# Designs tried in a protein design run: designed miniproteins, single chains, continued (2). Part 62

Each design is a single chain, and the fold is of that chain. pLDDT is the mean over its residues in the fold that is shown.

## One batch from the design tools (miniprotein)

Design m6141
Fold by ESMFold2-Fast:
Structure m6141 (fold): chain A 79 residues (1-79)
Amino acid sequence: SEQIERELRVEIESGREAVEEANKDPEKASEPSRVTALAILRVAIDFLASLSENEELREEAREVSKALDEAIAKAKAVA
């Protein structure tokens, strides 16, 4: 559906920005509220991707989800 694809594109972009910011400042990213925000973005992207029929968009979602997982793992290691 067009709405799911639009929402997924927004969350993918938010996820990319969040990963970039977390990688620039790992200490700040280790704050509980920041780690929670990364985890929420990852869950939202995974859920929307599961509802999408767009294979290219699902692939982008998988890449961003993986990057968010790595950012979360790094943040937890610093915390």
Scores: mean pLDDT 86

Design m6142
Fold by ESMFold2-Fast:
Structure m6142 (fold): chain A 71 residues (1-71)
Amino acid sequence: MSKEEKTLAELLVKELGIPKEKAEELASRLIDTFGSLEEIAKKSPEDLTKVPGVDKELAEKILELVRKYLK
């Protein structure tokens, strides 16, 4: 995993309580789709729901988490 994928997976586990294996899969898909945490932070919830396994509620939580981490 890249450093960004690792960071995102750790945030998903620690802050959202997502199981490690699922968090690693979601982090990989999100970074593969958008490229970086900074690019993810620029997206809407609707953009994130295009990623398999991400519904609107999870998308909103991920965006809040990523934006908070980058500040």
Scores: mean pLDDT 84

Design m6143
Fold by ESMFold2-Fast:
Structure m6143 (fold): chain A 88 residues (1-88)
Amino acid sequence: SMERERSRLISEATGKYGRALLQELEDRERGDPSVEEYRELKEKYGEVVRQVALSVGYYAIGVSTGDEKYRELGDEYLDKAAELAEKL
């Protein structure tokens, strides 16, 4: 359902970010001038990764404090990550 779709979209976007980062590192090692293309890809997918990181942080605070508001913030940032990933 919605949670599975959210997970799939986030996984695809974060995977694309990871591949772009690895490709940039490999091409940098070889002196490749394609830095600009990797910048655009990192900007495009990096925002999804940032929202996921915020979600993980809030979930961790929620677990440590027992405060439900941090669980809700975690869910909110995961939803934002999925919404951004869907637009890509």
Scores: mean pLDDT 76

Design m6144
Fold by ESMFold2-Fast:
Structure m6144 (fold): chain A 104 residues (1-104)
Amino acid sequence: DLARIEEFIAELRARGTPENLALADLLEGLVEQGDLDIAEAVVRFYERAREAGLSEEDLNRGVSLFLRILLGHISLDEALETFRKAGNEKVAELLREAYEEINK
């Protein structure tokens, strides 16, 4: 849903943190390239992780890693192991769920 993605980008820009601005720029780039499925997946992951009570640091790390998985730069298993070793089991589980939802 393009309208939802655009609304989310506007919200990120309104918040104005460096991390939120970087994510907004990235999502805008995905929209411009026509990668709407990837952009929507990122928005859904962020919303779900935020609702689960993840810290801003874990949210930003999770989103960055999820994007790297979706773009084929890193495997899901490598990402999950990274978060588990850091003690972030909740981030690992949310990342796995988000990835599985896209690949149904």
Scores: mean pLDDT 75

Design m6145
Fold by ESMFold2-Fast:
Structure m6145 (fold): chain A 69 residues (1-69)
Amino acid sequence: SAEDVERAHEHLKRALAYAPDEASEARIRAAAEALNAGDVEAAKAHLEPLTSSPNPLLAENARAAIEAL
């Protein structure tokens, strides 16, 4: 739903604040672009590696974004 996508975008904004490098930032940006295009599968694929981040706040927000979708 639009509400689920909006909730996912809020988690992506938080994840971006905790991104430790350009590669992580690029994945978050790619996930946001995929969601804007309606491609939930691509968004989840971009976020999945971030769920194992050693930064707990990045990992938590990536999981929350996937869970919202």
Scores: mean pLDDT 85

Design m6146
Fold by ESMFold2-Fast:
Structure m6146 (fold): chain A 59 residues (1-59)
Amino acid sequence: MEVIEGTGGEVLMRLALRGLVDLDEFVGLNGEEALQKLKERGVIAGYEVEGDRVTVEVV
């Protein structure tokens, strides 16, 4: 299991660069909605938000 940390935008971009997500699927979603969708899809095991910092655990 890999951990990715950064701002919400940085985390989403890093996941997209790894081919785990298509950024077009997140158009119009806020950061929390995008993270919840990734968790529901099974791409990430969990996430934490602390201010502008986001930490995700990749499955």
Scores: mean pLDDT 71

Design m6147
Fold by ESMFold2-Fast:
Structure m6147 (fold): chain A 89 residues (1-89)
Amino acid sequence: MLENTEEARLERHREFARAFIAATGDPEVTEEEVVELARALEELGAELHRNQSAPDAESSALESQLRELARLARELGFPAVAALFERLA
């Protein structure tokens, strides 16, 4: 079977989009917005992977940033997005 990175990423984006829509039920939130947020999280994840060979202090700083973004997302009324950031941390 072909287990390419792109297919895995698309499936994750779809899973998160479905979970977010189901959990929030917010009529102002579109699947497109959730997918765009997932792309932003993927870009942040790629940045974390670029620093994988970095010392623990640098990794800890990135985890701290993810937790801060989770708090901001929660305060802005996006608790599902906050959960996504917490999952990446």
Scores: mean pLDDT 60

Design m6148
Fold by ESMFold2-Fast:
Structure m6148 (fold): chain A 63 residues (1-63)
Amino acid sequence: MKKKEEAEKELKDMEEAYKKVLEYAEAAKASRSMAGFGEQLEKDAKKLLEEAKKKVEEVLKKL
């Protein structure tokens, strides 16, 4: 695949994955034993998505 198309596809896939992770984190937060994990997972997912968007922007600037 062309790098530009690949980067756009990866970002889109990550956004969908992020939505699923948020749903999982909400379920974990409903469990007392997993509440802390769910909160951390939500933070990590947001951080990873931000890093991914930044990476895609760098790749697109190169093109």
Scores: mean pLDDT 73

Design m6149
Fold by ESMFold2-Fast:
Structure m6149 (fold): chain A 87 residues (1-87)
Amino acid sequence: DEKKLAEKIAEFIEKVESGELSEDEALEFLAEFLGIDVSKLYELRELAEKGKLEEGRKLQDELAAKYASELAKMNELYEKYKEEKKK
């Protein structure tokens, strides 16, 4: 249900804004939202840390293309709840 997903995203945003959520927890949430293994996002982070920007970009572009609709939906929900949480 999109409403339940939107509520989870709102809770996630609150935890990010409060500083309660770590970067690892943020990646785990994103992986769950996209329906992928978090190891794929950890691979992206490792490539960035090792300075393998071209390999990291290729993996990022592949994931962005494959999950374009999910990412667009997440961004839409994020902007909507960002406005609601903005005093």
Scores: mean pLDDT 71

Design m6150
Fold by ESMFold2-Fast:
Structure m6150 (fold): chain A 82 residues (1-82)
Amino acid sequence: MAVEAAEKGLAEALKYVEQGKLDKAVEALKKGVQEALQLLDENKSKLTKEEIQEIVNRITAIALRGIGAIIDKEIELRKKAK
């Protein structure tokens, strides 16, 4: 399922955020979202317009959550620098 690929990418990204490895967190999130979008494209002929919109909304929410966590950690690390 497309959403599951995005959720897996988010989980890996959050693990890297905890470790302060923000470059790896960005890569994990990007990979998960890209895989989710590929799965959606492969299955779009089997889905209704409403189902496609719901999946897009869920992938977008997952991506925004990951981006927010990465930004918050970057700000935290910068505040500790000086």
Scores: mean pLDDT 83

Design m6151
Fold by ESMFold2-Fast:
Structure m6151 (fold): chain A 75 residues (1-75)
Amino acid sequence: SLEELQREARLLDTALKMIKDKASPEEVERAARELGVDPETLLKTAEKIKSMSFEELWELTEELVARYRALRAAA
């Protein structure tokens, strides 16, 4: 659903910001609480992003955009 895609996009955005700002464990716990996710999930998402190549990250963003366009077209 569009709501699920928006939640996934928020999780990705938060993980990217955590990497950029070098977030502390306490900041991670707070961010996870605000998103309504387990801190473990947020940390794993950030770790995956850090391990991804530019090509892999670009493909991920293209997939999210394609899913958004498909959901909007189906409505």
Scores: mean pLDDT 77

Design m6152
Fold by ESMFold2-Fast:
Order: C-alpha cells, then sequence, then structure tokens
Structure m6152 (fold): chain A 72 residues (1-72)
C-alpha cells in the first residue's frame, strides 16, 4: 500500500541517519533518531495492518541490532 511504502521509506531514512551517527560516535544523535523511529512505528500502528506493522518492526529490530554493534 502507498501508506506502507511511505512509512517504510521514512523509517529507512531514519535508520540510515542513525547508522551515520553511530559510526561517528554521536550517541545523543543516535538516540534521537531511535526516538523518531519509535514515533514512526506508533504512526504505523494507527494506519497499517498488524501484518505490515510486524514486518516493519522486524526490519527496525534487525537494523538497530546491527547499528548498536558499531557503537561498541
Amino acid sequence: SPEYEEIERQIEEKLERARELAERGDKDGFLEEVQEIEKLMEEARKRLSPEQVEKLLAKVQKELAEIVELIK
């Protein structure tokens, strides 16, 4: 759906930014982007099907786990 694609794109942009911030050691910036992703996930829960939300959540969890390894 167009709404899914739009929210997924916004989440992907925030995940990319979080990775950049983690790579440069900006922990505060990384946490800010994580908070923005959480807000986007809350919007997803209001607008998307449960199956679409689960798919986005799995993607976010996988990407954030990889990004956290870059900080430590």
Scores: mean pLDDT 86

Design m6153
Fold by ESMFold2-Fast:
Structure m6153 (fold): chain A 65 residues (1-65)
Amino acid sequence: MARLQEAKERVAEMMSRVGKAEMEGKATKEMRDLMSRAFQAVGAGDVDRALELTEEIEKMLKEVE
């Protein structure tokens, strides 16, 4: 079962990658909205939701990376 620390690390990783994409002009509003939701899920202790949201963000990042 996933631990909250692992979800926090995944969200931090996605936040770093989205931030880099934003600096390169490649990030979308949807990526930023999903990041905000993932951060909120971590704050609420919803590990499964945070991981699902980070997977959606990673899918979008793969199209622009």
Scores: mean pLDDT 79

Design m6154
Fold by ESMFold2-Fast:
Structure m6154 (fold): chain A 72 residues (1-72)
Amino acid sequence: MKEKGEKLIKEGEEKLKFAEELLYRFNVLQEPPPQEVIEKLGPKLTSPEFLEKLKEEGEKLIKEGKKLLEEA
């Protein structure tokens, strides 16, 4: 249980951080993602709509992982 919880939290944190950094560029800096990131992932995986969904998925994984750690 603990190992699974820690893995889910780490995965969720990575997704959340990635989404928040790129959304910050769109919403605060009004800048697109770095060209290298767009070239690697494509424009669909760096869109604001995709990033908002990725943020929600990251938050969900963190909550799930924390529950598993509390149950362990």
Scores: mean pLDDT 73

Design m6155
Fold by ESMFold2-Fast:
Structure m6155 (fold): chain A 62 residues (1-62)
Amino acid sequence: GAAAEALVAQLRARGAEVAAQLRKELGYDVTVEVSVEGDNIVTTRNINGETLTSRSPLSELL
């Protein structure tokens, strides 16, 4: 629904800002991807080829 889409957009914006800051200050190659899988928000971060994935239930965030 609209609330979940707004949350995903907010998390993508925040992730992009964090990635830009890390690139600027540390020179790391950083990307952040946010997606929805069922009732979970999935955030995948890639830092210099290392991938970290976290899942958070939408019911706990909304």
Scores: mean pLDDT 75

Design m6156
Fold by ESMFold2-Fast:
Structure m6156 (fold): chain A 81 residues (1-81)
Amino acid sequence: MLSIEEAIGLELRAIGVLLDADLLVEQGRIDEAIALVEREIAALREALKRAGPDARPIIQRAIDRLEAYLARLRALRAAAR
């Protein structure tokens, strides 16, 4: 089972992905930003399957943040296309 320490590491990685995605958006690379965020959500969902009860809410919080951001990116792409 994934530990709380590992879950915190995954949350920090998710924050890094958000920063990288923002940089891609600034470069007009919206489709790449979406792909990056979707890939990280998929990885976190796999981690969630192995998470212990104390780690689960940390990973779920990271997923929820990325999904909210992904919804904003998709809206931005729709407005730009």
Scores: mean pLDDT 88

Design m6157
Fold by ESMFold2-Fast:
Structure m6157 (fold): chain A 58 residues (1-58)
Amino acid sequence: SLAAQLQAQRRRLALLEELLEEMEANPEKYSDAAKEQLRELLALQRAELAALEAQLAA
């Protein structure tokens, strides 16, 4: 269902946000390129979440 997909997407986004926080807290362990790739992935995941929410609301 769309509701199940929305829940899965929210959970995925939360995990990626936690990973970005860990990467920013440990800059010596992670490259700037790796952090930028994760930020780009987060932007795409947020766009997908917004699209799913809009579809469910319509």
Scores: mean pLDDT 85

Design m6158
Fold by ESMFold2-Fast:
Structure m6158 (fold): chain A 61 residues (1-61)
Amino acid sequence: SPEDEALARADRWLDEQVERWRQAKARGQPLPELELDHTGLSDEVVQRLLDRLREELSRIL
């Protein structure tokens, strides 16, 4: 479904942002700004993704 496709895209985006932050921290560089593409996602799903991102980023910081 379009929602399943949007979720798969968001999961890949989340993994990519976590890796970008990990690399920036390892290099002593400023942490990149984050913007999630909300297209095709419900507000509830967006909130869950942001909560997961926050948890993963807290492990890097």
Scores: mean pLDDT 76

Design m6159
Fold by ESMFold2-Fast:
Structure m6159 (fold): chain A 88 residues (1-88)
Amino acid sequence: HMDELIDKLASMTPEEAAELILRLLEEGVDPQTVIDILKRAFDEGKISLEQLREILRLVLERSTDPELKAGFEALLAEIDAIVEAMAK
């Protein structure tokens, strides 16, 4: 289930991936589950940092859910901290 969804996300544009995520949320998938899927896709190297940041930005533009915003902002901050640490 999850591996198939991750592979699907990896083959999509950021706009397509954002549409898929918004659909999952509309279908009642928990915001934390969506965050976990995106984090796993990134950790497995299935999506790039740039793709992940753009997906998060597009979803946040179209959603006003406070839980989703908090989770996505936390994930983006975690990613930015990793990038800064690697850059020295």
Scores: mean pLDDT 77

Design m6160
Fold by ESMFold2-Fast:
Structure m6160 (fold): chain A 89 residues (1-89)
Amino acid sequence: MKRERVIERLRELRARSTHPAVQQLLDALIDEVEKGGITVEDLDSLINTIDVARKEKEAAGRLTPEDRANFDAVKQALEEAKRIVEEEE
C-alpha cells in the first residue's frame, strides 16, 4: 500500500467534509494509517459496525433524523476511505 498517498487522499476527503463526526472519523483513520496502515477488511468491519448500531437504535425507537444523517455521513465517508485504500494497493 502507498501509505503516503492514502494519507494524502484521506486529508483531501477531510478538507471537503463539513460534518464534525466525519472529520473526527477521518482524523482517526489518518492516525491509524500513519501508525501501521489500515486494511479493506478493517474498513468493512467499521461499516458493518455502523450498520448494526443504526439498526439497533432504530429497533429501540431512538433513531432521530439527526442520528440518521450522522450514520449516513459516517458510512459514506467509510465507503470513500475503503475506495481510497483499494485503489492505492
Scores: mean pLDDT 82

Design m6161
Fold by ESMFold2-Fast:
Structure m6161 (fold): chain A 83 residues (1-83)
Amino acid sequence: SDEELKKGIIKTLKEISEKNKEKVKEFEKELEKNSEQVKLIDELSEKTGLKRSEIVTAILLLKESRPDASFEEIKEHLLAIIS
């Protein structure tokens, strides 16, 4: 079911975030250079209940899978799969 898929994705994000803590922190610093990206992370965290580090991990994974994706597309994808 879609709910089982969402739970699986959230669990995977938590595991990847913990295993790649240093990489996630470095990527978060890069995102923090732009105030609009910071606001996006905060908004997604509020809407999904995920930690900022887990949202950053999701953005990193989506960017690695789709390097040409915009942050707007990433936001829509995250909301579709997590919320």
Scores: mean pLDDT 77

Design m6162
Fold by ESMFold2-Fast:
Order: sequence, then C-alpha cells, then structure tokens
Structure m6162 (fold): chain A 75 residues (1-75)
Amino acid sequence: SARERYDALLDEMLAAAEAKDVQGILDITTQATSDPELSPEQKRALGQTAAEILRALEAKDVAAARDVVARAKAA
C-alpha cells in the first residue's frame, strides 16, 4: 500500500540519519518524488521530513533527527 511504502521510506531516512548519510537522505527523497504510488501530500511530507533531518544533522543532533522521523510516522 501507499502507506506501507511511505512508512518504509521514513524507516530508510531514519537509518540514513543514524549513519549521518546526507547523500542517502537526498537519494531517498529523489526516489520518493518519482514514485507514482505516493500521493502529492506524502511526497511533500517526505520532503519536509528530509529537510528537518538535514537541519538536525547539520547541528550534529542525531536525537533530533530520530524525533523528526517519529513525528512523521505518527502523523
């Protein structure tokens, strides 16, 4: 389902964030934008989540990055 795919992409973003893999987060976002099964709203939410994760990683705050993903999954 679209929801399972959305949650799987958020899990991939969490793994990339814990690895401090900025390029991995960008690659996941690119995959999401080209996915025809994701809604425009899900694509937008993933883009916003990625931007917040990248901001947390710039601040060297992996705990904040985890919190961003947890909030996105709860929405």
Scores: mean pLDDT 84

Design m6163
Fold by ESMFold2-Fast:
Structure m6163 (fold): chain A 80 residues (1-80)
Amino acid sequence: SVDDLVAEAREIHARVRADYAAGTLTLDEVQEALNRLSKIEAELLALGASKEQNREMALIEAEITALFMLLSLQQREAQL
């Protein structure tokens, strides 16, 4: 259902944020989160989720994408 997919996306977001705050967030975890969120977003669009729900999903994906970019940059800098 739409509510179940939104709840799953919120749980993914909370876990990624908690792991980032703890310093335990990995590139693999972020990649898995982005792969799952992209499937959730596609299914929510197909199910006719509200504009507000679709906007919330886009903001979650944007935040996790920013974390992916940051972790990738930090890994690259560590090789210098």
Scores: mean pLDDT 86

Design m6164
Fold by ESMFold2-Fast:
Structure m6164 (fold): chain A 69 residues (1-69)
Amino acid sequence: SMTFEALETHKLEPGETGVDKVKVTNTGDKAVTIPAQTTTSSVSTDTIPETVTVPAGGSKIVDVTTTRL
């Protein structure tokens, strides 16, 4: 399993873009790959620009570029 901890977040107004920092900790016994991806919801578009591999029992800081709609 994985846990997520917000390290840096930005309060965004509609149309604004910010980069949030999230610490992802992998508490499982296998490495987990988070692919580069863009997710769109009713309120925002969130982009992870580069693939991130989180090692078993380790953590990585992931930058998420968020644009508020």
Scores: mean pLDDT 78

Design m6165
Fold by ESMFold2-Fast:
Structure m6165 (fold): chain A 76 residues (1-76)
Amino acid sequence: DLVERAKERLREAAEEAARLLLEGGVPEEEARELVEQAEKAAEYLASNFDPEEAARLMERVAELLLGMAEKVREHL
């Protein structure tokens, strides 16, 4: 299941990004919002794109989330 695997990867990436941000001193409410926004994005992509494109976009979002969290941790 391509979409389910991509959703799992995005969820894991969002949880890891939130963990890194929390360790960096970002408030828990902001870290929680990141995970919630990732879940909403995954659902939107799954509902509005074909399975292959949805999975591709979810994997890209996962990469961006982790990259963003790393950069934010460097500057906070």
Scores: mean pLDDT 81

Design m6166
Fold by ESMFold2-Fast:
Structure m6166 (fold): chain A 67 residues (1-67)
Amino acid sequence: MESALRVAVRHIRSIEDPETKLRAAGAAYVHLRRLGVPESEIERALAEAGVDVEEARATAAALEAEA
C-alpha cells in the first residue's frame, strides 16, 4: 500500500507537462483508492508531488466514469 503510493508520487513528480501530470495523478488516485488507500493519504501525497488535489479528484472521477 505505502510502496504503491510512493511509486505513484515519484512517477507524477517526474512529469514536467502539466496536463500529463494531472492525468497521471487522476489515474493514480483511482488505482490507489481501489487498493484501499484512504483518500486523505492519497490527497496529501498528490499535494506533496505538486498536484492540485481538487483537479486530481475531478480527473479521477472522469477516468473512472470512462473505464
Scores: mean pLDDT 79

Design m6167
Fold by ESMFold2-Fast:
Structure m6167 (fold): chain A 86 residues (1-86)
Amino acid sequence: SMERIIKREMAMYYLILYYLKKDKKYLEEAEKLFDELGVSEQDKENFKKLAEKAVKTWKEKLTDEQIKATIEGIEKALKYYKEKLG
């Protein structure tokens, strides 16, 4: 369903924000969404590893200014998705 797709994308964005900002609130939001979706513990670990690898790659290739713009873009996407879910 569209709701499941949006919630999964939101969870991945929260994981990315967690690894970028090191704020546990983002990890908590991601885990809440994964629980709502019925994601297995193994799949949660796989998604966490994927997000961590993506952030590590970005930190190696992007400037601090580009990382800041990426954070702002993700935060805007999360606001948009929340509005779509009602």
Scores: mean pLDDT 89

Design m6168
Fold by ESMFold2-Fast:
Structure m6168 (fold): chain A 65 residues (1-65)
Amino acid sequence: AEPHVRARIEIRSRSPDGVETEETVEIEGPRADALAALGALGDRLAAQRAAGVELEAETTYEVTE
């Protein structure tokens, strides 16, 4: 059976005009699906950073066999 992953990512962002936002992304599912979702999130965060957004992210995750 594929391991089940639960990941919680807390993201704090600051726009160039000084607006701060907090976002929580929860990813849960089979490892392959969770890795794909994490990759997509990473791509989004990279694009936001390239646009001048300051980002801080904290990740907690659990893997169940």
Scores: mean pLDDT 81

Design m6169
Fold by ESMFold2-Fast:
Structure m6169 (fold): chain A 78 residues (1-78)
Amino acid sequence: MMEEIQKEIDRAMATITISVSNLAVQYAEQNPSIAESTLQESIDLLTKMKEKVKHDPETVKELDEQIKKAQEKLEQLK
């Protein structure tokens, strides 16, 4: 029961982190010169969240997909 509540909180935090990362990807198109650092910070945040939710493979998969998306965008800006 308490474990389920914690899982819901962790999923909510992961979803918020993914949303923030998606905004960083979107705004990267408007200012490529500072987008690189913002995207890297986003990747670092997603990676930390992945460790926190490592017991939830579905949420980890969503975080991995977002990390891949942010990394792909970062490579396109080089």
Scores: mean pLDDT 77

Design m6170
Fold by ESMFold2-Fast:
Structure m6170 (fold): chain A 78 residues (1-78)
Amino acid sequence: SLEKEGLSLLARGKDEEGKELLEKAGVDANEMLKKVQEADRLAKQLAAQGRTDVAREVGRLLEEGRVEEAIELAKKAL
């Protein structure tokens, strides 16, 4: 979906392209950016704690636009 593609672009740091797709999907691009940034922050905390495999999985979910699953996985692992 356009929403998943937009979220995946945000996860890869392509903010402008990601926002454009999210706006096309009728989604609040700024709210989605905040969620992607939260998941990325949690992944960095996991990596710092030596949980590199979980941090990588969180990153994979973000790239797939599965932001809620990425956040849930990260919180469960912390």
Scores: mean pLDDT 81

Design m6171
Fold by ESMFold2-Fast:
Structure m6171 (fold): chain A 115 residues (1-115)
Amino acid sequence: KDYYTEELKKAGLLNKKLKSVPPETLLKIANNELYYRLLAAAGLTDFFLPDLANNGIADKQTINNVKALQKALGATVDGIIGEETIKALQKRLKYPGPVDGILDEDLLDLILAYK
């Protein structure tokens, strides 16, 4: 948790509305675990994210998994984690705060706790 909080703050992604975040940027900051938890939150636990843990490279498979996540959540399917994708996650995870498209520490906790 603390690692992701600090890295997301450094990148200006925590506590701000996300217009668009390339998969490569988010993976370098949050590694493959956050992406896996995002996929799991949408019920996509069978998706595999190879070779992401070591260097945060988002390949074509990672982008396709993000698009599958967006489709499962009913968000805009563009392969980029943005405000609409975060709003859809807030709804899916029953986030207790406003559905505002902001990735805060409470939403991050819900994502990382998802199995």
Scores: mean pLDDT 61

Design m6172
Fold by ESMFold2-Fast:
Structure m6172 (fold): chain A 63 residues (1-63)
Amino acid sequence: SDAERAREAAERARNGAAAARALGHDVSYQKAEEAAKKAEEAARNGDAEAAIEWMRLSGQYAG
């Protein structure tokens, strides 16, 4: 379902931010965490497309 896709995207965004934090990449972590929060908000609203886009951005910032 779209709700499941949105939750999975939000979880992946959160994991990316956590990885950046673990590596000590402060600026990357701040950007990735903000994107992860937006992915989680989109997931709460059932917006799979927005959650996936924020997951993608979180991954870009975390890498």
Scores: mean pLDDT 83

Design m6173
Fold by ESMFold2-Fast:
Structure m6173 (fold): chain A 79 residues (1-79)
Amino acid sequence: MYLILEVRDEAELEAAARKIQALREAGVKADVLLAVPPDETLLAKAEEVARALQSDIVRIRVAALDPKASSSKEVADFL
């Protein structure tokens, strides 16, 4: 399963973390991309979430997206 989670703020990061945790608890094999704007603080928090929740079942990547670029292109390049 491939899942792209757009994280524009801390509330969306918390929602993404809950979704990833639910996938892990359900034993669902997934590749997750956390698409985050180029905000240093939010990126650091997303990397912490990825590090805490990463497993052999759920693999997590964090990508900084340029808000002026095509998000679809950047997201596709990582999947």
Scores: mean pLDDT 74

Design m6174
Fold by ESMFold2-Fast:
Structure m6174 (fold): chain A 85 residues (1-85)
Amino acid sequence: DDKEFRKEVARKALEFLLTLLPADVAERVRAIVTEPIESGTSLSEEQLAELQALLTPVAEALSEEQKKELEAFWEKLKEEVEKKL
């Protein structure tokens, strides 16, 4: 259950993150992380470096509304995790 639960949490976090990204960036992020999440494997160093390069400018460019959306989703995700604990 723990591994499946972790995969569910990771998928929910990913899907929400992708809604905040431009479509082309979202496609690249999805391509990089989907296989590791579904397989339960770690990202390679190359994949991690590419992911950081893609996400750094996006994180800096998030609007105040997008930051609030992210915060609200994170709170909701915490509640789901707490229900399991």
Scores: mean pLDDT 68

Design m6175
Fold by ESMFold2-Fast:
Formats: sequence, structure tokens, C-alpha cells
Structure m6175 (fold): chain A 100 residues (1-100)
Amino acid sequence: SSEIEELVEEILEEIEKMLPYASEEQQKLAKETAEKIRELVKKGDYEGAIKEGEEFIRKFTELLEEEYKKGKVSATQYTKQMQLLFKIGDLINKIRELLE
């Protein structure tokens, strides 16, 4: 599944692009998620990798909204992180289509 592996690599790249805009807690979540996704893909567990990606979007969005409300992230940082989260969601959906 070279196509699925390419989409996973794109997801990991989009996660890395968030790090400069992310808080310390968000960076920790992103790094832990990237490590889990890599391990699951190494085992051929693409369904597990997708579930980790979906959980990441949910948790990261919750953290981002909380930190934005507390004034810990700027409007620019919020917008950049939201754009990257939408891109990750699109990539996850493409993998789900390939697994059907």
C-alpha cells in the first residue's frame, strides 16, 4: 500500500509543520501521536493509525481552542494550526477511502 504510506508521510509532515505554532502541551501531543502512528504503520495497522489521527485532531482542536481563549496563542497561530488540522483531516479521509 504505497499510496497509504505516502498519505501517512504527508500527515506526519503536516503535524511537524504545526510545531512552530504550537504550545508546549500541543507539541507533546503532536510528537506522541507521530510516534504512535509510525509504530502502527510499521506493524501494518492502518486502521489503528487512522484512529490515532482522528483522536489527535479532536484533542489538538480542544487544546487549541482552550489556549486561544486564554490568550496563549495569537490569531495567526490559531489560523495556521486550524489550516493544518483541516489538511490532516482531508488526508485521513483519503486513507479511509483506500481502506474501504
Scores: mean pLDDT 85

Design m6176
Fold by ESMFold2-Fast:
Structure m6176 (fold): chain A 76 residues (1-76)
Amino acid sequence: AREVLDEYKELLRSGAEAARKGDVQKLNEIKARITEMLSGEGGKRLEAAIAAMSEEDVKQLERLENEFLAEISKLE
């Protein structure tokens, strides 16, 4: 459902912000929540939601994912 996608996008934004601030504890909590969301039934629901997205929405999601990955890579 759309709600799963909106939660995922918010976790990506919050995770990138936590990484920028060096809040490792909050970043780990967000990473754990993303992992939980992507596993099992949650992962299937998110996959279906992404498949129903417009090209514009897909590009926005990719931007958020790239920002999140870029910020955590700076901490490694």
Scores: mean pLDDT 79

